# Designed miniproteins, single chains, continued (2), part 42

Each design is a single chain, and the fold is of that chain. pLDDT is the mean over its residues in the fold that is shown.

## One batch from the design tools (miniprotein)

Design m5527
Fold by ESMFold2-Fast:
Structure m5527 (fold): chain A 88 residues (1-88)
Amino acid sequence: GKKEIEELRKRFKEALAEIKKLAEELEKKGKKKEAKKFILEAEILEGLAGIAEGVGKLTGDDDFLKSQLEKLIEEAEKLKEEAKKKLE
């Protein structure tokens, strides 16, 4: 239901915030090129989430929106792990 979608939105937003913090740490270490890449990829995921929200609102298809948010969270978690590896 609506509460599950709100929890998925929160998890996605938290994952993006962590990626942005990791990108700031990369920039502090002089890895500006990598930092810019992670920011751009996070912005792309944020844009895709906006499209999924728009489709969900237009169609009323909560199952579609949940499925898309879950996939976007999975991609954000992968991006976060890549950023962590670049900090090593």
Scores: mean pLDDT 88

Design m5528
Fold by ESMFold2-Fast:
Structure m5528 (fold): chain A 57 residues (1-57)
Amino acid sequence: MEARREEALRLLRDGDPANVGEGVALLRELGFSPEEIRAVLREVGLPAPALAPPEAA
């Protein structure tokens, strides 16, 4: 379980757009909530990706 989390963090730290997307996808597959994913992104110094907004507003 932690190995996949470390892999996701490594992909996010790389900063490559394809790898950032893959890292976010892995976190979602591991059951991370959108808020938890945002917290992880802040910790690695990345802005939140273009997530689907709660509403088109």
Scores: mean pLDDT 69

Design m5529
Fold by ESMFold2-Fast:
Structure m5529 (fold): chain A 92 residues (1-92)
Amino acid sequence: MSSSDIQSQYNQYQSISNQMSSSYSNWQSNDAQNQGRQVAGQASRDPSLSGSGIATIQKIDESQDQGRKALGGLSRISQRQSSYYQSQYNNI
């Protein structure tokens, strides 16, 4: 692998990490009720999702912390991948 290929991978994972970190922060600041209402609104317009608005809101509320932690985990994985490729570059 060339140095430029490794730098490209590093930059790509840094970009993903930054996007995931921003999404994680936005998720933390959004309340579950607002997200549930948006999903219920979409479900009313999509026949495949119609009829479960309240249950959807409750499930979003119940799983929001788990989803938020998963998104945070993805951000950390992207940061570790970035660090890995930087380390590989330094070892060339």
Scores: mean pLDDT 56

Design m5530
Fold by ESMFold2-Fast:
Order: sequence, then structure tokens, then C-alpha cells
Structure m5530 (fold): chain A 68 residues (1-68)
Amino acid sequence: AEEDLKKGKEAFEKGDYETAITYYSVAILKDPNNAEAYYNLGKAYEKMGRTEAAEKWKQKALEINPNL
């Protein structure tokens, strides 16, 4: 889970948002309560102009950890 989150962040930093979404999705599959993975998934969708998806995933992250 943490390894997938790290690889997702590396892809995000390189501007590869589709690859970042894939790794964040795998992190969520392994740990459904990983608030950071949901928040980063939302950020990746935001970079792709997917505003509704971005808001949905960021909101899910805040439901798990309101201090994000």
C-alpha cells in the first residue's frame, strides 16, 4: 500500500496523472481507509480536468481523515 502510494506520487510529480491514478487505486484496493491515497487520487483527477471526480475523492479522504 505505501509502496503503491509512493509510486503514484512519483508518477504525479512527472505529470503522468493516468499512472498516478492507477497506483493510488491499487493503494486504495489494498487499504480502503488510506485517506492520503483518496486525496492524491482526487488531486490527479483535478490535474486532468475531471472536477467532479476530484471533488468526490477529496471528500472521501476528508470523511476518513478530516485533518487532511
Scores: mean pLDDT 84

Design m5531
Fold by ESMFold2-Fast:
Structure m5531 (fold): chain A 59 residues (1-59)
Amino acid sequence: SEDEALIRELARRMAPGVLASRAAPGVGGPAGDSSAISLPSEEAAARLAREIHALIAAA
């Protein structure tokens, strides 16, 4: 439906920002690697979109 497509599209567009923020929790990392892991990939965006869509469908 329209709503599902819209949510998926929004999730996909926001995924890079959300993932980047989540990957860099602060100034350092526990492992000391603390290199911001960004997955600006269609795969990562699709995965996040699926999660959000699943939550919406479950609700």
Scores: mean pLDDT 57

Design m5532
Fold by ESMFold2-Fast:
Structure m5532 (fold): chain A 97 residues (1-97)
Amino acid sequence: VEEAKKLVEEARDHVVRAMEATTDFDAIVYGTLALIALHMALKDLEKGDYEGAIEGVEIAIRSAEKALQVTTDPEAQEHLRRAIELLKEALKILKEK
């Protein structure tokens, strides 16, 4: 399921761009937690650990949603919304089997 991996990678790039745009400390903390969770999810996908990947994606969604709630930067908000959308799509694919 190469599609789930590509969605997670694209979402990670959006979280990185959001963190580059924002100066809100709390948003950077939550965004960093999302990036750590996405890194772990990608490693789990490489190993075929779909349950671990699902957990990592779910943590990343929660952390990105918290970053979105606390950031005041419109560019960061747009990137975080896109990342959350992509991660929710990846989660649907990963749960199909």
Scores: mean pLDDT 87

Design m5533
Fold by ESMFold2-Fast:
Structure m5533 (fold): chain A 65 residues (1-65)
Amino acid sequence: MEEDKKKIEELEKQLKSIGAVKSVRLEDGTIYVEMKESDVTKETAAAILAIGTGIELGKSVKILK
């Protein structure tokens, strides 16, 4: 559980540095990624990174606006 939290915190830092995400949280085995309006390239990169992390951790990913 704590290892998953560290991975999610690292993901949030990476996604915020891309500038396309407001927040990332883990609830009931699902990773919630709250997007903000940004360039299509940044939004796509953020989505790919979030999905990849979800697959690695065996968790579902939901992308929200």
Scores: mean pLDDT 78

Design m5534
Fold by ESMFold2-Fast:
Structure m5534 (fold): chain A 85 residues (1-85)
Amino acid sequence: MKEKVKKIVDRVRQAAIEKYLAEGNEKEAEHAKRVLDALETQILKAIEAGDKEKVRNLLESLRKAAENIGDTESVEEAKKLIDEL
């Protein structure tokens, strides 16, 4: 699970950064990076703690972030991880 989460976050983070930088929005690119880095840390900590409810809620946040950036692949992968809980 942790490796799959890292791959999804890496993809969403890169997509968000590339999108905002292409729009000339360096501040939004930086903000998106910080939010996704924090989300990754929180998901991994919740997994290690065995807190399934918190993992589900944080994965839903990751799914929403992927949806907002138009990353359909990451939306589907995040949903699969939620279904595996």
Scores: mean pLDDT 84

Design m5535
Fold by ESMFold2-Fast:
Structure m5535 (fold): chain A 99 residues (1-99)
Amino acid sequence: NEKLREGLLEEAKGTLYLMGGFIAKKQGDLDKAIEYYEKAIEYYERAIELYREALREAEAAGDERTAALARQNLRGAEEALEAAKKELEELKKEKEEKE
């Protein structure tokens, strides 16, 4: 199933940017951290849409195995998105306090 595979790739890109943002934050580069977290959010949102499509296609086809994987990945991506958005808001506040 192409949509599930595409979703996994977009989520992987999101996670790489999330890691980059974490490293930038640890180095005190708030601007780069904010940029990377914003990109992570974009990729997680793309992954969520792809997982939703994969879930609909799997359910329509009666493919319970693929449907279960899509539900699991959708939940994981939604949790990652929420965490990334929370971290981004904290980074923006930190930047305002240091200016």
Scores: mean pLDDT 88

Design m5536
Fold by ESMFold2-Fast:
Structure m5536 (fold): chain A 96 residues (1-96)
Amino acid sequence: MAVLELPPDLDPDKVTQEGEVESPDRLRLRITIDESKVSKEEAKEMADRLFEHLRATAEASGLEIVEEKKISDDEYRLRVRAPDGREFEVEIKIEK
């Protein structure tokens, strides 16, 4: 079973992770970076690093990248498909 890996150096005081099962064939993971606990510059660097790491681990795991978007300065989205047809969506948000 293909799995997305999160960076092991995520700071739990600055980053919150929430997993949601939309359906048996669709899983959503939301990663929230709290801009009130880090500078705006640091929050953007963390978001970019997280997005790059998730993309790299998805590719290394044989997942197909279906969608990658920087929706706004505060929101990134990655959608990947496993060989069995299951889809995983990862959303990275910077919240104030």
Scores: mean pLDDT 71

Design m5537
Fold by ESMFold2-Fast:
Structure m5537 (fold): chain A 77 residues (1-77)
Amino acid sequence: MNIDEAIKYLKEALEAIDRGDYEKAVENFRKALEVTDDPRVKAILEAAINAARRGDREQMKAFVRGALKELERIKKK
């Protein structure tokens, strides 16, 4: 698992969400999924992709923040 790459992609996803570029946000969620092995982070990112399909900006941001907190927690332990 590449935690630093996953964090980078999720930060890029947040910037894409703020621009209304949900296609770019989903691209970054998929890239983060490719570099993470943590099942909890994977579940959160799948939920973020589903929120993007609904156009639910606030849910996407909430899930991305949750995934970032989990990745930062794993990195510090």
Scores: mean pLDDT 84

Design m5538
Fold by ESMFold2-Fast:
Structure m5538 (fold): chain A 78 residues (1-78)
Amino acid sequence: AVALINTLKQRFPEPQLNNVIDALQKDPSNVEALKLLIESLPDEDLEAIEAFKKFVNVLPSNEVKEEAEKLLKEKESR
């Protein structure tokens, strides 16, 4: 989990997004932080998207995981 989060922090283009990742580390059920992180994912960075998908798969809450998968799918369909 921590290694995946560190990878995500390195792959995001905006340093302020590290604060959003930190919020998710403290509260994995924070859907608003999760939504902001998904919307901030660079469409052209397949490695960042793959790292995020791996992070979603290790989330402890099934409800948050399902919401993350839904939001990611909506972003990919745009």
Scores: mean pLDDT 67

Design m5541
Fold by ESMFold2-Fast:
Structure m5541 (fold): chain A 75 residues (1-75)
Amino acid sequence: MTPEQVREAGIRALEEMAKRASPEAAKLFQQAIDALRAGDSERAGQLVTQAFSKLSDEEREEFVALLNEAFREAG
């Protein structure tokens, strides 16, 4: 995959997570999307980690599955 394809897949997954997450986690996912669009993948990763700390175990498992699916479809 190209770096652009990886970024696009990541943004798509994060947008889907933001729609399903609590308002607190959704804000962090939106900030991570903004960071990815700016090319700051390190900051995006930090924000995703913070968002995941706000999720239930069930939501966290669902969102990891969404990320894996998005990257599988992109590759």
Scores: mean pLDDT 76

Design m5542
Fold by ESMFold2-Fast:
Structure m5542 (fold): chain A 90 residues (1-90)
Amino acid sequence: SEEEAKELILEAEITLGMAKIALGVAKMLGLLSEEELKEIERLLDEAERLIREARRAIEEGNYEEAIELAKRAIELAERALKLALEALKK
């Protein structure tokens, strides 16, 4: 449904925001290797792309596609958040 798609996009945006904050703190504290930083940034960029595509799919009435894209964005944002939080535990 449209409502389900919108709720999943919101969840993806919140998770992405949390991951960006955690990444920012980890970068400020110098807790990330170059490889870790590049991996987290790639995951965040891909999640943002998927969120934009999910929003476009809603505008087109393609709610099932929007749901699938939003779920993938959540997965990538959660992975980015996990990696950033693991860096903060060092």
Scores: mean pLDDT 90

Design m5543
Fold by ESMFold2-Fast:
Structure m5543 (fold): chain A 96 residues (1-96)
Amino acid sequence: MEYSEEQKELLKKLNELLDEYDKLYKEVLENSKPEEQKKLEEERGRLSREIAELLKKAEKYLKEGKEEEALEELERIIKLAEEAVKKLKELLEKKK
């Protein structure tokens, strides 16, 4: 199934959020102790797995013609990415 314009806009927003997350993650990591770095890597791994699972679920809904459910899954991914970015910003404020 082809992505709708709304789905394409959500995917673009997700890519922008993930780029911001990567930049913030690097800054937090550079200002972290080895023990903190390990926890950050574990949290990044969990986030990556959760996003991948939700993306697979969204793709399955699209193939089944469940466009609304697919959009809901994409919106959940965006919310997860936004919360992850917020958490990294808060960590940077505490380290700077």
Scores: mean pLDDT 80

Design m5544
Fold by ESMFold2-Fast:
Structure m5544 (fold): chain A 74 residues (1-74)
Amino acid sequence: SEEELQAEVDRALAIIAGYELASYYLKQGKATEEQRRAIVDAFAAKPSIDEMRAAYRRALQTESAEEALAVLRA
């Protein structure tokens, strides 16, 4: 149960990172509110924290929310 709780905490932290990434694009006029929501949902759908971290690193190499979302959904 403690390990399950830690996994959920790690997932929450990854979702927060997704919000930060999406909000950064949104404030630059490079994302819509719908794309922000989709990015957060894509992070939440990753099965593990390692997959979330890998997806985050790939998304950081993109130039737009559209590209980031495509990478996150792969």
Scores: mean pLDDT 72

Design m5545
Fold by ESMFold2-Fast:
Structure m5545 (fold): chain A 61 residues (1-61)
Amino acid sequence: MEERRERALEDAIEVAKRMKELGFSDEQIEKDVRALLRRYGFSDEEIEEIVKKVMEEVKKS
């Protein structure tokens, strides 16, 4: 189960970095990442944890 969350985190970071390079705003990136994680079937609590980590990585890049 943790492996699924780790894969989703890696995928979300990849998508978020690509969107940032294409000129999308942090707000739009966060929204699209949330939608992606919901499609994967994560709970709202899991989505919040993953989104925080994704946005931290995007800001470092």
Scores: mean pLDDT 80

Design m5546
Fold by ESMFold2-Fast:
Structure m5546 (fold): chain A 58 residues (1-58)
Amino acid sequence: MLYVRAVKDYEAKTPEELSIKKGDILKFLGVEKPGYVRVEKEGKTGIVPGHYVEPLPV
């Protein structure tokens, strides 16, 4: 299973976006559109800017 870590805080600006905090571990679900990735946090899914997360080893 692929996971990513939030490198910065991000506040959702639209209903499809997800708010994340620096250090959050998120399930990586895929690339949704250029510059954005779909992630899951605590059962909630949404998109975040790709440069706000870094990959983690499996």
Scores: mean pLDDT 80

Design m5548
Fold by ESMFold2-Fast:
Structure m5548 (fold): chain A 80 residues (1-80)
Amino acid sequence: RPSLEELIEELKTLSEDEQVAWAKRELDRLFNDPSLSVEEQAARLEALLRFIHTHLSDEQQAEVLPHLLRLARRIAERVA
């Protein structure tokens, strides 16, 4: 399985709509993966946040925001 950073480099060749769809799928996948440690989830969320902020428009960022908040909440609950 390629790293998230390697996947992000490949995504630079995709359309903006495809990048949005990928970001949503990856956030949902991280949320549903019980094998990931809190540290791994946090690191992957941080990498996704950098990608979203640098490559997506404000409108596209708004589309992925609910998926981001859901994962961030899961991480917060796991450290409580």
Scores: mean pLDDT 77

Design m5549
Fold by ESMFold2-Fast:
Structure m5549 (fold): chain A 56 residues (1-56)
Amino acid sequence: TREFDFTGGGDEAERAAELVAMAERDPSIAPRVREVLATEGDPAVRAAALARLDAL
């Protein structure tokens, strides 16, 4: 996507990105981060964050 790439909830995306960044810094918390991400209200943000977490 290009023009519509930014369409979405910034708060949820930002929170998910912060959680993934924490797991990247400390892999021992990755299971906990995955559990928190599973409770995210926005399924698209959740899927993107989980994909990024799996890439670590």
Scores: mean pLDDT 71

Design m5550
Fold by ESMFold2-Fast:
Structure m5550 (fold): chain A 62 residues (1-62)
Amino acid sequence: SVAEEAQRLGKLWETDPEKAAELAAELARRLGLDHLVPLAREGATNPELFNRTLAALVVLGA
C-alpha cells in the first residue's frame, strides 16, 4: 500500500535522505501526483517538508 511504502521511505530518510527523496519522487510520479515531485526532492534537505509530502502521497494516492 502507499501508506506502507511511505513509512519505509520515512525510515530510509534517517540513513539516506537523498535516496528516500528520489524514491518519494518516483512514488509521486507512479501515482500521477507529478506536482509533488519537486516537493519530494526538496525533502532531501528538509525533514518537515519530506514528512508533509509523504502524508500528501498517502492521502491523495489512496
Scores: mean pLDDT 87

Design m5551
Fold by ESMFold2-Fast:
Structure m5551 (fold): chain A 55 residues (1-55)
Amino acid sequence: SANEEKLKELQEELEKLDKKFLAGEATLDDFRRMLELGKERNELLKKLGSSIGGE
């Protein structure tokens, strides 16, 4: 579904940003981007019934 595709995109972007933060390469814009993507992911998870990933 479109929501599943969007969730995968958000997950990939968040994982890239997380790796940048762990490597110490992240900028302030990367931090802001991570927060926005995290909010979008949480909203999609709520719409999909919240029990996705890892089970």
Scores: mean pLDDT 76

Design m5552
Fold by ESMFold2-Fast:
Parts: sequence; structure tokens; C-alpha cells
Structure m5552 (fold): chain A 89 residues (1-89)
Amino acid sequence: MPDIRFERFIVTKKEEIIYGYVPALSDEELSEILGEEIVAVGQVYGGIDGRYHYRVYSKEGLVDEGEEETFEAAVEKAEKAAIEEAKKA
């Protein structure tokens, strides 16, 4: 059976990763939440085809995306990309 999953997190200027802070948001809502305290938003989703996709957004837009064989690998790559955005802020 496909393990269908979706998670979203934010990264603050202090490099804090917070899950559950940001519910599923539209592209417009993502643009509103990206500001002074929140430097990146990560999304991890998939499982229907045995692949997991990640996307990381900053105030400048999409900064990284990809796919992985496991949800955990997609989360790791998304978190890494988001933390690198925090280090630039």
C-alpha cells in the first residue's frame, strides 16, 4: 500500500525548525508568512508512487526541490536546504 504523507515546516532566522506551525498553505499564503522571523518554508509530500517530493521556499521563491525514495530522506534534504537559507539571513 502507498504510504501517502504530507508535512510542512518553517525555519526561523535562529535556524529553528518548527513542524506543525504552518498548515497547508497556498502560494499566496506562503508569500505572506515569509518575512523577518521566518526565512524558509519546507514541504515534503508523496508516497502514492513510492517516491517523496520536497520543495523549499524563501522570500525569493523556490530555492530547492527534488525527490527521494523515502520520506525521511526527503525531509533531511528539505531541512538542510531550509537551514542553508537561514544561514544567509
Scores: mean pLDDT 73

Design m5553
Fold by ESMFold2-Fast:
Structure m5553 (fold): chain A 62 residues (1-62)
Amino acid sequence: AAEGVYYDADRGVYAVPVAPGASAEERIAALRAWRAAGVRVLHLGAYPALGVPEAPELVVEA
């Protein structure tokens, strides 16, 4: 299972979970690392949590 990526078919977007309490810098760094690895990551504003308390929303600065 690829626990580093969530896909929302209704919106056609991916969300990458980060550790609870991760800073905005850490969230942005994680997302950039996924993009640099060639994973197509689309993020439209704040994305909802993955439905678990440990998977907070990602925030992306354009």
Scores: mean pLDDT 49

Design m5554
Fold by ESMFold2-Fast:
Structure m5554 (fold): chain A 58 residues (1-58)
Amino acid sequence: MKKLPVEKYLEFIDMVPPSAAQAALDYAIKEIEKDPTLSEEEKKEAIEKLRKHVASLK
């Protein structure tokens, strides 16, 4: 997908138990940061959404 799959990571994190959510978030952030296809702004947006979601769980 041309647009980064932030929703896929959100779903993944949402589907795991809270104890696994942090690990899933860490994994997603690293994948997003390492993705050469994503622009800097896309990475920031995706990471921000994921972090906000997990923060809401905690």
Scores: mean pLDDT 73

Design m5555
Fold by ESMFold2-Fast:
Structure m5555 (fold): chain A 63 residues (1-63)
Amino acid sequence: GSFIEKLKEKIEEYKKEIEKLKEKLKSETDPEKKKKIELEIQLLEGMIALLEGIISLLEKKES
């Protein structure tokens, strides 16, 4: 359904943001900024896991 499609699009957005943050982390030398980037990556990874869980539940219900 369109809702599952929107969730998949959001996961793709978060994956792209994680890649950008990982790129920034490679060039960052400030330890405080590194911590912020690492926390942002962890948050986005957690959000992806949550959305993947929701999609799994929705797909099982349509079987």
Scores: mean pLDDT 84

Design m5556
Fold by ESMFold2-Fast:
Structure m5556 (fold): chain A 80 residues (1-80)
Amino acid sequence: EELAPEEVPGALVIDTAADGRKTATLFSNGDPEKVREALEKLRELGVDEVNLILGDGSGKTFPVTDEGIEEAVKFAEEAK
């Protein structure tokens, strides 16, 4: 059971580096619940880092860990 990129709302690209690390770019309207859901799905896909870009064009890179997901949700909540 694998999640495809199209099953994660706002995720446009998942890139796998030569060393096996996966980075995704996620575009979000800044809804913290949607950000949490998307990052949890990216974690299931084995993504290591996410470039989170909000609707105002602000962006930040977060590790796809429990701590990184909480920081990303907080970033989205503060921008809402």
Scores: mean pLDDT 71

Design m5557
Fold by ESMFold2-Fast:
Structure m5557 (fold): chain A 75 residues (1-75)
Amino acid sequence: DMEEKIKKLSEEMGKEAEEKAKEIGAEDLAEQVGEAVKTVTEEWAKKYGLEAGKEMGKSAIKTVLTHLKQRQAEA
């Protein structure tokens, strides 16, 4: 079931992003970051397949965490 696999993948990527955002002190943005990564992973998996979704999810997590760390350093 492709739909179930996409749902599971996007939920896992979103949860990982949320947890990592909390770990770096961005608790106020953690839920928003998790939802954003979940959405991007789900959309890419639906359009380009599970592997593409997984790679996009990983990339999104890395990009968002980098930006959050930069913003904390500037604040």
Scores: mean pLDDT 82

Design m5558
Fold by ESMFold2-Fast:
Structure m5558 (fold): chain A 70 residues (1-70)
Amino acid sequence: SMEEAKRLLEEALEALRAGDVERALELVRQASRLAKDHPVLHRSLEQARRALEEGDLTTALAALHDALKV
């Protein structure tokens, strides 16, 4: 559900603030799967996933904040 995806998104943001990139990536992947039928949210989560995979934490944080606005 969208609400469950947003909960995982908030946990991912908390993990990034704690420096746990591996956990943040796992949570973003889970949230993206739950948001597959919500195109705007899914797009923001996929942007965050790519940024995390590339180690671009600044871009990842921005994308996660954008996803929360959906």
Scores: mean pLDDT 85

Design m5559
Fold by ESMFold2-Fast:
Structure m5559 (fold): chain A 80 residues (1-80)
Amino acid sequence: SELAELLRQAAERLRELQRKIEEELGYNEELREELEKAIEHLEKAAEAAAEGNLEAALEHAKKGDEAAKKAAAIVRELLA
């Protein structure tokens, strides 16, 4: 599934970004928690998409997006 491949790639890129953020900005527990939630939901979305369950894939993608938005807000506060 093309969608499953894209979601797996997104999760992997976000893991790399998490490592890079922690290296450059230092450890922030709330930021790490939200990034890890986003990664987990992208991985679950990929699994659901691979199984043909597009409804579950969309649900997990939405939850991942919410977590990513919270992470972005924390980064903005840290840079302010």
Scores: mean pLDDT 86

Design m5560
Fold by ESMFold2-Fast:
Structure m5560 (fold): chain A 74 residues (1-74)
Amino acid sequence: MLSEREKKVLLALSEHPTLAATARALGVSQATVSRHVRRLEEKGLVERVPLPGSREELIRLTPEGAALVRELLA
């Protein structure tokens, strides 16, 4: 089961595909987002896509994560 904070992070990641953008959208630290992203990744709901030559990683929803976001918005 996801916590309420993990659900909010997952929703924000659907619109803001980096740790920095998600942290800004939620008004929390990047460290807080990173901890929740790790748990979402362990559950198969997101994946990290490192970009060569960039310090930013893209956080992408898996098909399972995208399906859960649709349920949360229903």
Scores: mean pLDDT 80

Design m5561
Fold by ESMFold2-Fast:
Structure m5561 (fold): chain A 76 residues (1-76)
Amino acid sequence: SLREELVEASETLDEEEAIKLAIEKARERKDERLLLEVEAQLKLKEWMAATDPATSDEEIRKKLEEMYKEYQAKLA
């Protein structure tokens, strides 16, 4: 399911080391977009961890659309 794919993807990310590397690379390149992507991934992981297991795939998709819209607004 969509939920299982998102949880698995977030769990395979070694948060401390992967985030440090992503931030360091973004700073070297002055890539604000990459920094926003890391922030969005952390926010999504936090939301998924707090979400009721009974939450439907439809509700998850709606939340992802809202998060993506917020992400796009920050890029603008």
Scores: mean pLDDT 64

Design m5562
Fold by ESMFold2-Fast:
Order: structure tokens, then C-alpha cells, then sequence
Structure m5562 (fold): chain A 69 residues (1-69)
């Protein structure tokens, strides 16, 4: 499900944060995206908003991984 995909990406980003691999700006963005994920779990988001959130999570993960490489 879309929630499983979002959860997987969030967990990867949280692991990278624990390893000290996120910048302060990336950490702030992750905190905002986690808040939106909670709103999605509460049923407060449309399918289009959920798809946009997944896209933003993927973009953040890609930026972090590209910087580390």
C-alpha cells in the first residue's frame, strides 16, 4: 500500500539521521513530512495529497543518498 511505501522511506531516512547523515535542513524537512504522514494515517488527506507526500519523501531520500555518494 502507499502507507507501506511511505513508512519504508521514513524508516530509511530516520536510520540515516541516527547515523548523522542528514543536514539540519534535511532533518527539518523530514520532521514536516512525518507530521504529514501522521495526518495521512488519520485520514485527513486525499489520495492526490498522499501521492504528493510519497513523491516528496522519495525526493528527500534521493537527495540524501546522492549527497552521501
Amino acid sequence: SIFDEMSKIINQLLELDEQGKLTPEEREELERLVQEYVRALMGWMTKSEQEELLKRLKELLERVLNRIR
Scores: mean pLDDT 88

Design m5563
Fold by ESMFold2-Fast:
Order: sequence, then structure tokens, then C-alpha cells
Structure m5563 (fold): chain A 88 residues (1-88)
Amino acid sequence: SEILKKQIEELEERLKKNPNDWKSWYLLALSYDALGEYEKAAEYLEKAYELAPEEEKAVILEELADVYEKAGEYEKAKKYKEEAEKLK
């Protein structure tokens, strides 16, 4: 959608100024997931995971599992789901 494209542009500009903002990487990933761009969504979720505080990592792993399942990467989806369960 045009709204999602504008949101992506705003998030990309924010990340140019603050590349360590894990929340912006996370929101960018969710925006690409909503567009069906699962490879980009996974890439940006992995970046968010690397930068995120420990208490947020389980949610990011659950989103990674969901994105990989939508991409047809079932073994990766299972792995990230199991990792998320261990953090709960």
C-alpha cells in the first residue's frame, strides 16, 4: 500500500541517522512482511535481534519464525520458534 511505502521511507531515513535503533529495524521488517517481501523482512528482523535488549528478543524470534514460515523456509521457522520458547 502507499501508506506502507511512506512508512518504509520514514523508517529508512530514521535508520540512516541512527543505525542502532532496533525498534526501527523491527518496524521496517514488519512493513516488508506486510508487503510480502519475506527475505527483506527476515534480514531486518535479524538486524533488530542483534541490537535488541534481552527482554525483546523472544518477540523478534517469534516474528522471524512467522516470516520464514511464510517464505516456505520451514526448518528455519521451526528453529526460531524453538529458540523463542526457550526465552519464555
Scores: mean pLDDT 87

